# Designs tried in a protein design run: designed miniproteins, single chains, continued (3). Part 1

Every score and structure here is a prediction.

Each design is a single chain, and the fold is of that chain. pLDDT is the mean over its residues in the fold that is shown.

## One batch from the design tools (miniprotein)

Design m8001
Fold by ESMFold2-Fast:
Formats: structure tokens, sequence, C-alpha cells
Structure m8001 (fold): chain A 100 residues (1-100)
């Protein structure tokens, strides 16, 4: 395992995905084609991650919110790639709204 991400490193990773055209909708669509259970799990973690980021953003700002969420979900994301994609989808959706 790598050490904890800084808020800036977390933001840079999400920005690379946004710049590459990765959207929450595209991640969800890909998982629906691979399996119904995986699609539901991705959607569940997308919603949970998005709502958590919205709450934390109001308290600590967007960069620190991203760091907290990544650290909170780091262990489960490392063990479950479907969860990882759900969390990433929620983060991408949140940060696209702030870069409009």
Amino acid sequence: PVGPLTPQQARDIIQVLIDAGVTAERILEAHKKRGEEDAKKVEEYRKKTYEELKRLDKEVGPEEALRIVLEKYADIMSKDPVVAQGVMAGMIEFYKEHNK
C-alpha cells in the first residue's frame, strides 16, 4: 500500500479522469452490460460517495473532502474493484459540477 494521498494528489487523479472524458454515467453503463449485481453496487457506492462529498465540502472544502472520502474508502476499494469504480464515479460526478 502507498502512503496516504494529499488533497492535491487526489484532485490531480480525478482531474486526469475528467480530462480523459470519464463520466459517472459511462462507468455505470459499462457495468450494466457486465452484470446486474455489479451495476447496482456501482450505483450504490456512487450515490453514497456523492452525498458524503456534498456534506464534507460544506464543512472542509472540496480538496479536503476528496482526501477524507478516499482515505475512508481506501481499504474496501483496494479489495473490491466494483466498489472502487462506484466511489470513483461519485467523485467524478461531484468534481465535474465544480469545474463547470
Scores: mean pLDDT 75

Design m8002
Fold by ESMFold2-Fast:
Structure m8002 (fold): chain A 93 residues (1-93)
Amino acid sequence: MEEEIEKARELLKEGVTALENGDYDKAIELFTEAARLAEPVDPALAAVAYSLIGKAYLMKGEIDKAREYIEKARQLVKENGVEEEHDKLVKEL
């Protein structure tokens, strides 16, 4: 569990770097793997990953996909009551 969370965090950091470099497709790939690893063990971290996927799609101009992932992030936060954890993780990145 801890190892999966650490790996997801590393993937998020790599994805943010890709996003900053304008490599939106690589960022989406990295964030998607982070979300996959985080979702069963840390819903707050998974929600951060889905929010970042949404941001990357928004930067690509793919509005419908951006909405999908942002709605998924919001749903995970609501279902798991981890809104504060999500806010902390966003600041940490």
Scores: mean pLDDT 80

Design m8003
Fold by ESMFold2-Fast:
Order: structure tokens, then C-alpha cells, then sequence
Structure m8003 (fold): chain A 91 residues (1-91)
């Protein structure tokens, strides 16, 4: 298979998840939105690094972290718990 196509697909998935999380965060406090945006910026940076270095595993970890974050936030989990879980996935 094309590794580049898989990498591009992963990065597009990261962008889509970031947009979904940002939309969900419109109901959050200013402090919560700031913490969430800081995490999203780091996730996007890691996805760009993964694409640049052809590191598919890195891009997949970023997808997994953002998916876990989004699902926990949709489930009404506290932001701090959701961010902790997402950060653990990125290690």
C-alpha cells in the first residue's frame, strides 16, 4: 500500500477530530477552551512531524489520542480526566 496516502489520510483524520473537538468546546468555559486548544495545537504539531518524517505510528497515536479525548468529552467526563488520558496515549 501507499505509506504516503495512509499518512495523508491520518493527518486529515487528525484535522477532522480537532474541528469536532473545537465545535464541542463552544459550550466550555474560557479556561477549559484554552487548555483544550493548547492540547489540539500540540497534537497538530505532532501530526505534521509524523507526516514530515513518514512516521505512520506517530500519526496513528495522535488520531487515537484525539478520538479518546472526543469520546470522553461526549460522555461528559471532566476535561482534566479526558486530557490526562489523551496525553498518556501520546507517550
Amino acid sequence: GSNLLRLIGGVLRVIGLALDIRRLSESFSEEERKKLEEFIEEALKLAKEGLRNEDLEKVEKVVDALEALLEMLKAGKPLEEALKKAKEILK
Scores: mean pLDDT 87

Design m8004
Fold by ESMFold2-Fast:
Structure m8004 (fold): chain A 85 residues (1-85)
Amino acid sequence: SVDKEKLEVLITIIKDIIKKIKNEKAKKILEEIVSLIEEALKGADPNEIIKELEKLKERAKKELDEHEAEQVISIIDEVIKILKK
């Protein structure tokens, strides 16, 4: 079973980051992460959500500078860790 409380906490953290972040590419990736977490909370298959999150990791590596990419990838890895339980 998915830890829904941990996912809801992550949504709150990511939304706070989105409000403060100035990099539009990073902001869009973070908004897509929130949408994927919300789909998981609605009962979407965790394996399909993980697949989409892995695509967002590759997009972050391509579109963001190294420092921003590391931050975004760290967030994605935390979401994947919760979904793999």
Scores: mean pLDDT 87

Design m8005
Fold by ESMFold2-Fast:
Structure m8005 (fold): chain A 84 residues (1-84)
Amino acid sequence: AEEAEKLMKEGEEYFRQGNYDKAKDLYEKALKILIETLGEDHPNVARAKLQLAQVYAHQGNYEEAAALYQEAAAIMRKTGITPQ
């Protein structure tokens, strides 16, 4: 959990700098850890998928971005958490 949170924060920093390749790598690593430790339906997994979707959208990969947004929305509906 702590390692995944650190990777998410590092990914957010690279995303702000416009380094989308590095942000993607960090978010994918965080997502893998979150799924393994918390399960696929956890809100933190949805958050990682949303951040990764933003990277794909900035890279012009709209199909991959849309899939990740839909997956994150499905998780949030199951957990009763609305995106804010």
Scores: mean pLDDT 82

Design m8006
Fold by ESMFold2-Fast:
Structure m8006 (fold): chain A 103 residues (1-103)
Amino acid sequence: DDRLERIIKRLKELEERSENPGLRTLLRLARDYIKKAIEQPERRSTYLSAAAMTLVNGARLAYREGDYELAEELIRGAEELAELSGRPEDRAMVEAVRKEFER
């Protein structure tokens, strides 16, 4: 799962750059969900959905802290995970949060 392993690596890099303990916790949680999606293919959709929603929460936190570049990066990661989850409701939620940042 090269695409998911690439996301895991990037989230680890972002965690190492973050000084916000809440954001670091969300980034670790998202990586753990993605790892579970790889380890348990029968629950892949559920774990990728959980990872996408965790990154949505991370993006909101980054936006509130004024880190707009990180918020955009996390929302793009959430979009990719929502697409991979195969759940249209996940894609709709991520898009709604992206629109929220424009308000």
Scores: mean pLDDT 87

Design m8007
Fold by ESMFold2-Fast:
Order: sequence, then C-alpha cells, then structure tokens
Structure m8007 (fold): chain A 77 residues (1-77)
Amino acid sequence: SHFEEGLAALAAGDRTTAVVHFGEALREDGSNLEAAERLLALGGDVPREVAEQVLRPLTTHPDPRVAARARELLASL
C-alpha cells in the first residue's frame, strides 16, 4: 500500500518520497489519520514545490478532515 511505502521511504530517510506516498494513501483512504498526521509533520520539511503538488489535489478530497488538513498545510507554506 502507499501508506506502507511511505513508512519504508521515511525509514530510509527519503522524506520527499514519503510525503508523495502518504499523499497517495490519503487519496485512497481519506480516513487514514496516521497518514494525514505524518504528512502534516513532514510537509514543512520538504521542498515547497513538492508539498504544493501533493497537497493541492487533497484540498477537494471528499473527506472534509483530509481537505481541511491539506488547506491548513498549504496556508502554512
């Protein structure tokens, strides 16, 4: 799963790849709060351009908690 791939990337020290996978995990399962929390924690520490590309599609996600978290992160960049 993308969530597990994100965890593996994070364990390997690849934060940018981890952010991409956690973003994809949230697109597949918007109720994955652990993926949302990990993405929130990492979003400020990856290049702004990468964070914007991952987070922007999530602002219109059908789960309002995912959409709200994505908007909050984008506003903080």
Scores: mean pLDDT 77

Design m8008
Fold by ESMFold2-Fast:
Structure m8008 (fold): chain A 64 residues (1-64)
Amino acid sequence: MKSDLEILREVLEAVRKAREDPNASQEDIELAKKAQEVFKKLLEKDPNVTGEELRKAIKEEYEK
């Protein structure tokens, strides 16, 4: 399972790439922003959650 720091780096890297891509749609940019915010909220609720649980929770938020 990935560490919290590894997941944070992946989320931040995805947001950075979306913003730097001149072909990124507004939807892609908004999705990246939402992913970052959901990750922040989950980490604030339980900083001891595992990387797998964080990924699952983020995915569930988007799939509902």
Scores: mean pLDDT 62

Design m8009
Fold by ESMFold2-Fast:
Structure m8009 (fold): chain A 64 residues (1-64)
Amino acid sequence: VEALRKAADEAEKEGRTMEASALRAVINTIEGGDAGGEPSPEELERILAAVRQNVADQEAFDAA
């Protein structure tokens, strides 16, 4: 989860507010929404990729 928090902080510093918000939502889901343990590094990479893809899709939609 620490890697996701770091990614969210970096996104916020770079002005990627949408990405930062999406990452924070994912962190909240992992910490509050499930009964599992800490995600593996591979799962964290998947989450980061999915968040960035979703933000890119939203930006493309908003540009239309």
Scores: mean pLDDT 69

Design m8010
Fold by ESMFold2-Fast:
Structure m8010 (fold): chain A 74 residues (1-74)
Amino acid sequence: MYRVVEVEYLAPDSKDVLILDVDSIDAESFKDLGKEFKITNLHGDLEIKTVDAQGKEITVTVGKGRVATLKEVE
């Protein structure tokens, strides 16, 4: 499964970012994207349903123009 580990500003020259046009997504919806990947929504805020380091369900809000980094966990 994947987990959100970081949210940062989108760099102007970043090209290795998956662009999503959705307002909400579950981190469990991602498969076979390698050990780490980045996602953003250029049109609005993106809410990602994920788990924290203790496995508790949380929602991470990625604001417009920001990037979330997801890493594969187990």
Scores: mean pLDDT 77

Design m8011
Fold by ESMFold2-Fast:
Structure m8011 (fold): chain A 102 residues (1-102)
Amino acid sequence: SPPAALEIGRAADILGLSKKPGQVAAIGFESLLEGKVTKEHYDALVKEVGEENLRRLLKYIYDNKITNVDELKGVKLEDLPPVPSDEEFKRLKVAAGFPKSL
C-alpha cells in the first residue's frame, strides 16, 4: 500500500496553495516528525506548491505548533505569514525533519 497520506500537501490543498488542487504531492506529519523526509519528497513539494508557499506554510505550522492538519481548517491564504528568510527557512527545515543537505 502507498504510505499514509502526505498531510503537508493536503494542508496546502485545504489552504488553496497547490498549483493543482486535489493533485498535489503531499508529505505526512509522521515522516516529518521521524526525520524521514527525502530530497525527492522535498523536490515534489516545491514542484507542486512552489517554494514560497511551502516556506509560508512551514512557518505557519511551526509558529502555531500545529500537530494535526485539522487545525488548518478555516485558515485562509492571507492568514499565512510573509515568506521566511533563507536563514529562518533553514531552521524550519531542521525543525520539520528535512535533510540537512537540502
Scores: mean pLDDT 61

Design m8012
Fold by ESMFold2-Fast:
Structure m8012 (fold): chain A 79 residues (1-79)
Amino acid sequence: DKALIDKVNAQMMEIYLKAMEELKKLTDREEKKKIIDKMLKEMYALADTLPPDVAALKKSQAEVLVKVVEMRLEEEEKA
């Protein structure tokens, strides 16, 4: 169902944006890692509302987003 997939995509974007706003408020590395972990878990829970094949794809996309966020945090620490 395209409508269900579109809804999950929108909700995953909201989770991502909320996590980015929380990360801006934090300076502690361990606290930032907790926000990233929470984001991944919430995205996984949303993906599990979809059929198994689509859920696997959305979980993979969430993992890529986490890696991008972690890479950006590493670059910020070096700057």
Scores: mean pLDDT 81

Design m8013
Fold by ESMFold2-Fast:
Structure m8013 (fold): chain A 87 residues (1-87)
Amino acid sequence: MEEEIRKKALEAVERIDRLLHEQAGLPRLSEEEKKKIAEEVAKILLERGDLSDEHISSLAGALVTSRLTGRTSAVTFSDGSEVLFRP
């Protein structure tokens, strides 16, 4: 289960990184940066027990956007809690 979460997190990070490069002209993340972001996403999901594909994509999107733009991003969960991501 944990390995599947890490795999989904990395796939989401890679997808979002590609889309931001192709559609917004943002620079590509290095393979090492993608792995670090994917591990952060997986850690949050494992700690919360919320393993939905929507939350995986939202967390990956916020972290990738924060890293590439140098801006704080946020994700709000269904319980009303918020997680902030800083570059």
Scores: mean pLDDT 76

Design m8014
Fold by ESMFold2-Fast:
Structure m8014 (fold): chain A 57 residues (1-57)
Amino acid sequence: ASEVQLLAAKHELRLMITEEGWSAEEALAHLKERAPELYEAHRDEIEEYIRAVAATT
């Protein structure tokens, strides 16, 4: 996946966690369902990002 797609996904996941109150696990499950190829391509980066966002909220 392109870097632009990764940045867009990170932005959406951040909003889901910070504004909609989703857990890190819920946000990850949603991404795996909607964009499995993006998740597999950037798994470690996405998981680290989501955990960092959840830890600050």
Scores: mean pLDDT 79

Design m8015
Fold by ESMFold2-Fast:
Structure m8015 (fold): chain A 68 residues (1-68)
Amino acid sequence: SVEDRIRGLMEHYKDTGELDVDALLELQRENGLTPEETSELIARVGRALGIPEREIVRMISQFVDAYL
């Protein structure tokens, strides 16, 4: 599922500090998600994984900046 793929990317970020923005853009495009829907999924999955809110905001910002 899209949520499972986002979870994998966020677990990678939690472990390495690296966000695969290109993979997030590809997921958004392949699944016909809006940037807002993708950001909501990042926030939901990140909170479920115990990622600090400041890091979730940073990830969403990086994704949105790359989308624009």
Scores: mean pLDDT 84

Design m8016
Fold by ESMFold2-Fast:
Structure m8016 (fold): chain A 65 residues (1-65)
Amino acid sequence: SLEEKIEELEKKIKELGKEVVELFRQLATARGEEAQVIRSELTAKMEEISKLAKEKMALRDELYK
């Protein structure tokens, strides 16, 4: 159902959010090129969260019409 799909997307977004927090924690101790790699991973994860959030919004809009 649309509701189950929304819940699955929300779960994925929350899991990615936890990964972002962990990457920020790693960034605190990273230096030089390692910090650059972590920043790239953060950018990728944030973009993925944005994509999933937009899909969730579209499904929510459809559900509550």
Scores: mean pLDDT 85

Design m8017
Fold by ESMFold2-Fast:
Structure m8017 (fold): chain A 85 residues (1-85)
Amino acid sequence: AEEQRDEIVKLLKQGDAATVLSMLGVSKAPTPDEELLKQLVNVPQEKRESIAAALQAYRDHLLSQGKSAEDANQEVQRLITAVNQ
């Protein structure tokens, strides 16, 4: 679980959202919410939608594993901070 998180962070920092979606078993990217898109301020516009979709899929994955909404949101915020670097 923790090793998977570190791999996801690395892939998102590289802009490889497609591999993250594949790792999560997601065949179709979810539509990201506008709040997620607004937080990706340092991500190139062309990559914002795909990265936001991967972040949304990861949040949904954490919820499916029994994590609370608060814990899932906190983890997604860590990823947003990482990809904005």
Scores: mean pLDDT 77

Design m8018
Fold by ESMFold2-Fast:
Structure m8018 (fold): chain A 58 residues (1-58)
Amino acid sequence: RLEEAARALREAAEGGPAAALTAAGMLIKDGYSGEEVIEAARRAGTEVAVRAARLVVE
C-alpha cells in the first residue's frame, strides 16, 4: 500500500511539481489518509514529492 503510493509519487515527481500534486491528490481520493500520503512522499525520497504531499494535505 505505502510502497505503491511511494512509487506513484516518485514517478509523478519525474514529471515535475504539477504532476506530483495531481498524484498526491489522487491518493487522497483513493482513500489514503494525509499521514499516509506524507509518509509515502518521504519514502519516494524527493523534495518535489514531499512538497506536493504537504500542499495537498496541509
Scores: mean pLDDT 80

Design m8019
Fold by ESMFold2-Fast:
Structure m8019 (fold): chain A 85 residues (1-85)
Amino acid sequence: SMEDEVQEEVKRLEEEASKAKTLQELLDLLNRTIERIFEIGEKNGYVVEVFIDIRNGKIIITIRLIDPQTGKSHNFTVELPLPPP
């Protein structure tokens, strides 16, 4: 399902983010992951919204997939450690 595909991308992001040594590496990983999630949403006719916040030394990403016909949404939240400067 679309939800399973997005969950797999989120899980991959969490696993790979733990190995990021620089902010640039983390941002590159985030960009690639977000692009894949947009592709998954588009394939299933969903609108994708991504919100990024930095709090308490962590980067917090909220992903919303919205069905434009019904207004129903699926929400995913992932917290990643911010690499040292």
Scores: mean pLDDT 85

Design m8020
Fold by ESMFold2-Fast:
Structure m8020 (fold): chain A 87 residues (1-87)
Amino acid sequence: SSMLEKALEEAKKELEELAEKLKNDKSLTPQQIVDKMSEAYHRIVEKIEKEYKFSEEELEEFKREVENHAVRLYIELMDEIDAEKAA
């Protein structure tokens, strides 16, 4: 549905903006980055469950795609942090 696509785009953008902020904070540990990304994921899911009347199938697809995107962003962020420390 177009509403699901819009919700996914907005969720992915919010996670990308968070990842950029976390990348610029050189004081964070890997665990703190995981915690902040996890907190954002749960906040996004709770908001979508309250604001949108998705089917169970649509909500599961939303959760799966947003979680996969968050994991990918985390991996990319950790690779960048490791590269900076190796230099």
Scores: mean pLDDT 83

Design m8021
Fold by ESMFold2-Fast:
Structure m8021 (fold): chain A 60 residues (1-60)
Amino acid sequence: MLTKEQVDKSVDAFIKEMKKLPKEKQKLMAEVFRRWARENLPPELAEYVEKKIDEFLKSL
């Protein structure tokens, strides 16, 4: 099972790559990533990813 630490590293790497893109594409990629998390992660980890992505989007 994927650990929370591995999820944290993946989210951080994703955010770093997204910061290279325009804000519009950052929002689109964030939505794609949230959908991926819901489909591929346990509900608890998917919710954690959604919260981290929402915090990132609010900081834009």
Scores: mean pLDDT 77

Design m8022
Fold by ESMFold2-Fast:
Structure m8022 (fold): chain A 110 residues (1-110)
Amino acid sequence: TLTASGSVDIEEILKNKNITKLNLSGAKDVTDEDLYAIAKYAKNLTELDLSGAENVTDKAIIELAKNVPNLTKLNLSGAKNVTQEAVDAIKKNAPNLKELNLSGAENVKK
């Protein structure tokens, strides 16, 4: 599991490794640009922890889902700007998803 924050650090780390697991938990500073970097470079991602990522939006989650089809675990707990639209896109584009944590994602239906 790799832990990173900030667009520059994430992009550089991802370019140098075939990353399958990424922990960005507690990442209030993670932005849509960071998720675009993950979508571009981390094509083999199977597990992503975005718990507390308050600044990420549906647009970035949808783009991520289209580009990481091997995703099996996604933690979006506390992602307050994520809505059901992003959840639907994740389920459609990540057919191998086994675990989706939406605890405290206040704009998503329970």
Scores: mean pLDDT 77

Design m8023
Fold by ESMFold2-Fast:
Structure m8023 (fold): chain A 81 residues (1-81)
Amino acid sequence: SSEKKKQAEEELKRILHEVIEEAEALLASGKYSREEVFELAKKRLEERIKEAGEKMNLSEEELKELIDTGLKALEDYFEKV
């Protein structure tokens, strides 16, 4: 439904914000390389999207689209860091 899609998009924005904040903290710590933080952030993002998708009863196609969208946004962020 359109409402379910809006809820999924809103949840993705929240997850991305939190994953990026966690990544920025790791980068600021100086303990990890940018590449290491990016790999950790990708794993964290996928895990959180899958968990949210399960709670929202997303279809396989909806979940895949959400993961693809989230990973692309995260990649775009890290290209500028």
Scores: mean pLDDT 85

Design m8024
Fold by ESMFold2-Fast:
Structure m8024 (fold): chain A 100 residues (1-100)
Amino acid sequence: SNAELAQQLKKQSDITKKKADELEKEGKISKEAADKMKQASEHLLKAGDKVAQGDLAGAIEHLEKSRDYAIEATDLSPPESQALPTLVAMTSSSGITSLK
């Protein structure tokens, strides 16, 4: 359901923000990579809000931005720290598919 998708996107946003802060604090990713992940998480949150409002086109735009920031974060991260940004990119892509 759209309500479940909205809740999942908001939950993933919160998890992503917290994990990006932890990885930066541990020196596992750069500040630039962490900032890109935080931008991805803000767009996941906005996508969740748009889904809850029934604005599916607006939700897709935010999911595309979340995916693009997550890809940038992947490129900025060492291979051992790419799991989180890869998961966010995949989550965003799955959300787009679900809303088409």
Scores: mean pLDDT 90

Design m8025
Fold by ESMFold2-Fast:
Formats: C-alpha cells, structure tokens, sequence
Structure m8025 (fold): chain A 63 residues (1-63)
C-alpha cells in the first residue's frame, strides 16, 4: 500500500467507521465496506488499516 494523505477530518471519520465495523455483525460489515469501496477505494483501504490497528490495540490493552 502507498502512503495515505488523509485530512484530519477524513482520519476521524475513518476511525469512527472502523469502530462501527468492529461492533457490527458480519452482514452489516460487508454492506458498509461495499458502499465505501464504491465511493472511495482509497478511503476504504485506510478504514481497513484502522480496523487492523484498533484490533491489535484492544489485544494489547486487555493484557
């Protein structure tokens, strides 16, 4: 992946969407990701990166 140049506003939205995806069921996750990918593929990839980061952070914090 190339480096993402996100505005602070886009970064905040990506974190919010990533948290929503982690709390959503599988069907809702698939639907949301499909909608995001159709609108902005780069933003969707950034959201997926944030989901991965949040998941790793949760594991670390719960030790």
Amino acid sequence: MKKFEMTPEQEEEANKVAEELLKSDLEEQIKKLKELREKDKEFTEYVLLKVQELSAKEVREKK
Scores: mean pLDDT 73

Design m8026
Fold by ESMFold2-Fast:
Structure m8026 (fold): chain A 70 residues (1-70)
Amino acid sequence: MATEEDLEKAVKAALESKDPTVGMAAVGEIYRLALDDKEKGIEALKKVYEETKDPLVRKTAKRKLEELGA
């Protein structure tokens, strides 16, 4: 339950933040949460990659997906 709540919060921060640094940090948090629940973490990273309007956030999400083998 806590992991799902933290994951939702991180996805929201990555997609809604106007600061690319905050968005990239949120992607990093999703990656850390993916170490506890890899499938949900991969789904969250894919959502950020598909829906983000920021090229740096998108690049960071793609890199983390590749690190997870997705």
Scores: mean pLDDT 81

Design m8027
Fold by ESMFold2-Fast:
Structure m8027 (fold): chain A 92 residues (1-92)
Amino acid sequence: QLTQSPASVTVKVGESVTLTCSTTNSNVIRISWLRRDELGLLVGLPANATLLPDGSLEITNAKLSDTATYFCAAQTSQGVVFGPGTKLTVLP
């Protein structure tokens, strides 16, 4: 079970935001992130996104093009578990 926080967040261009991924499963091998863009396509993370040591995703100096739904994925001994997603909206 993965919990992503916040469920949705709105920031302005140039601001920073951290997307949190937490789990009750202690046997997490790796946490990774993927992005679904405005067209619904799975795309790579933006260049201004950094994976933090705790598994959170930090987006610094937000751009309008960073508007998307971000999903965390935890690799466990029993397979991959996906989070419910965080919707990020970036305003001018």
Scores: mean pLDDT 80

Design m8028
Fold by ESMFold2-Fast:
Structure m8028 (fold): chain A 84 residues (1-84)
Amino acid sequence: MTYEFTASNGNKVTIETEGNKTTMTITAETEDPYKIAEEIKKELEENGAKITSEEVSVEGDTLIITLTATYKERTLTVVIKAPV
């Protein structure tokens, strides 16, 4: 199941769920992507999830931060995209 929306701060968010796997993609145009990643990691850990990986890549003018977390038998992947 796929949902797309624009957050109140202008970030585009896409959420995709397949069984026990959820992927959330955030496009940040005005915010520091590293700050967004830190806030998401804290929120996930406070809610009992475990961060299993963090990857950073650059594709052209876009910085991509990928976070993977597990909660019991569920996997959450968060992809943050921002201009460099």
Scores: mean pLDDT 77

Design m8029
Fold by ESMFold2-Fast:
Structure m8029 (fold): chain A 98 residues (1-98)
Amino acid sequence: VSEEEAKKLKEEAEKESEAGGEAGEVLDRMMAAANKGDTEELREAARRGAEVALKYGEIGLDKIKELLNQAANSNTANRDQINEALDLILKEYEEGKS
């Protein structure tokens, strides 16, 4: 129904903006940790990424995946660390939604 759907779309657009912002912060933190070789900070950032995905649901997960895939493609030096962090995010998201 158009009225109900319009309200949901507006709310989803607002949540997408918030999810994108928090996902971007997670990406920045992960890239900084990867560049330093700080595995503990990388794991903390990945855990934060899973929290963002759980908070925003599929919208949050999609934003995290898009940003991390872009980072892995544009920075091959950190690709393995980014992929490891993404796998951790996906695992914690799956466990958290159950």
Scores: mean pLDDT 74

Design m8030
Fold by ESMFold2-Fast:
Structure m8030 (fold): chain A 78 residues (1-78)
Amino acid sequence: TPLSEEEVRELLADALEEEAVKAGLSPEQARRIAQAARDGASREEIVELLVEAGLSRETAERVVDRAVRRVQARVQEA
């Protein structure tokens, strides 16, 4: 069964939180980014939030790319 839009957002939020912590953000900062994703923030908005939290734009884009790839792999397996 295909994943719902809500399930995809939740997977993206969880992946973003994990990747943000790995990139050096605090768990609190990572949770704020994850919440923005749950609330429907665009890729560009999430990148800007990661940059504001202290990551370089290059690192922020890699965090989002890694999170998106994890979700895409999971959706393809579902």
Scores: mean pLDDT 82

Design m8031
Fold by ESMFold2-Fast:
Structure m8031 (fold): chain A 85 residues (1-85)
Amino acid sequence: SEEEKLKEEIQREFERFKAAVEATGSPLAPEVIELAAETLRLLAAQGKLEEALELVRRALELAEAGRMDEALEYLREELEKVKKL
């Protein structure tokens, strides 16, 4: 199904994101990975799979660019938005 394909794509992008974050050697890596995992879990629980995919792709872009401070702030803001629902 389309939903199953989105879930698989989110999982693949999240694994790429984790690898990119870990490759930076940043001390922020554990917090950034945890925030992304929690935000994705909440979005999936709400059925917001397209938003989850967009979120993980943006986080991956920031991690690949070495913008770990920006990735941290982005994920903190997105988690707070998801918690308001």
Scores: mean pLDDT 88

Design m8032
Fold by ESMFold2-Fast:
Structure m8032 (fold): chain A 65 residues (1-65)
Amino acid sequence: SLEDEENAQRNLAALIAQAKENGYVTDEQKAQIQENLSKLSPDTRSFFTKYLKSLPIFKDVVLPK
C-alpha cells in the first residue's frame, strides 16, 4: 500500500542517517534495510539500492533486486 511504502521510505531514511552518523551498520539494521527495501515500488527501491551501494559503510549489505 502507499502507507506501507511511505513508512518504508521513512524507516530507510532513518536507518541510513543512523548508520552514517555512527560510521557502521549493525546486523539488525542490515535486516531492517532489506525488509524496508522489499516494501518499496521498483523505481523507489532502485533509487535507494543505488544510493546504498554508493556508500562504503553499506558495501557488505545484501540488497534485494
Scores: mean pLDDT 80

Design m8033
Fold by ESMFold2-Fast:
Structure m8033 (fold): chain A 81 residues (1-81)
Amino acid sequence: SKEDLIKELEELRAELLANPTKETALAVLERVRDLMIKNGLEDSAKGVDNAIAAVKEEDDERAALTITLITLDELIREIKS
């Protein structure tokens, strides 16, 4: 359901904040991508793939975390709409 998807995304966001590393950010984004695909949100899944590529190329961990948090927050906002 929409509510279950929002809960999963909020739990993944909390996991990232509990362990704020680039490795955790990549793991979180890959799980988010799979959730988007599972829920038929193909355009959102593509957006997450773009975020994964950007995070992989980002040498600054703070910037990598920022990309990931913005991506999660935008997805949660869109799904709530």
Scores: mean pLDDT 89

Design m8034
Fold by ESMFold2-Fast:
Structure m8034 (fold): chain A 56 residues (1-56)
Amino acid sequence: DEMKKILDESTDKLRKFADRLGTPVARDGAEEDIKKMKDAVDNGDKKTVLDMYNRL
């Protein structure tokens, strides 16, 4: 529940930042980070999710 909300907010922020930067590297990095957060949410790794969110 809480982790799903953090994932959704992080996804929006990461994609918005990548779009603003306008580079393929930024977009690839955003999608990689989204994948890592999604995996952490699926595994119940709250610490990883929060650490990644705090770096946004």
Scores: mean pLDDT 77

Design m8035
Fold by ESMFold2-Fast:
Structure m8035 (fold): chain A 94 residues (1-94)
Amino acid sequence: MEKEKEEKLLEELRARLTAHFPPAYADQVVEKFKKLYEEAKNNYLDADGNIVKASPLSAFAAALSELATEYPDVAPILRELMQRIGRELRERLA
């Protein structure tokens, strides 16, 4: 379920990007995002040095924020996706 949700979010990101940018550029942005997402997950460590996933959605949102700084031309699309994820996170915490 977790991996399927991550794949759906990646597919949504790529679909949003390909609506506005060439597929080759969208794929480049998605590959950079995957790297940033893995790095974001590694920042959630507990006191024993174990990875505590503070939520895949939180790591995803953090990676989108970093991606927006490196690709400012796609930043509006990333902000819309971040707002949707932020609403989903608030609903899950309520």
Scores: mean pLDDT 71

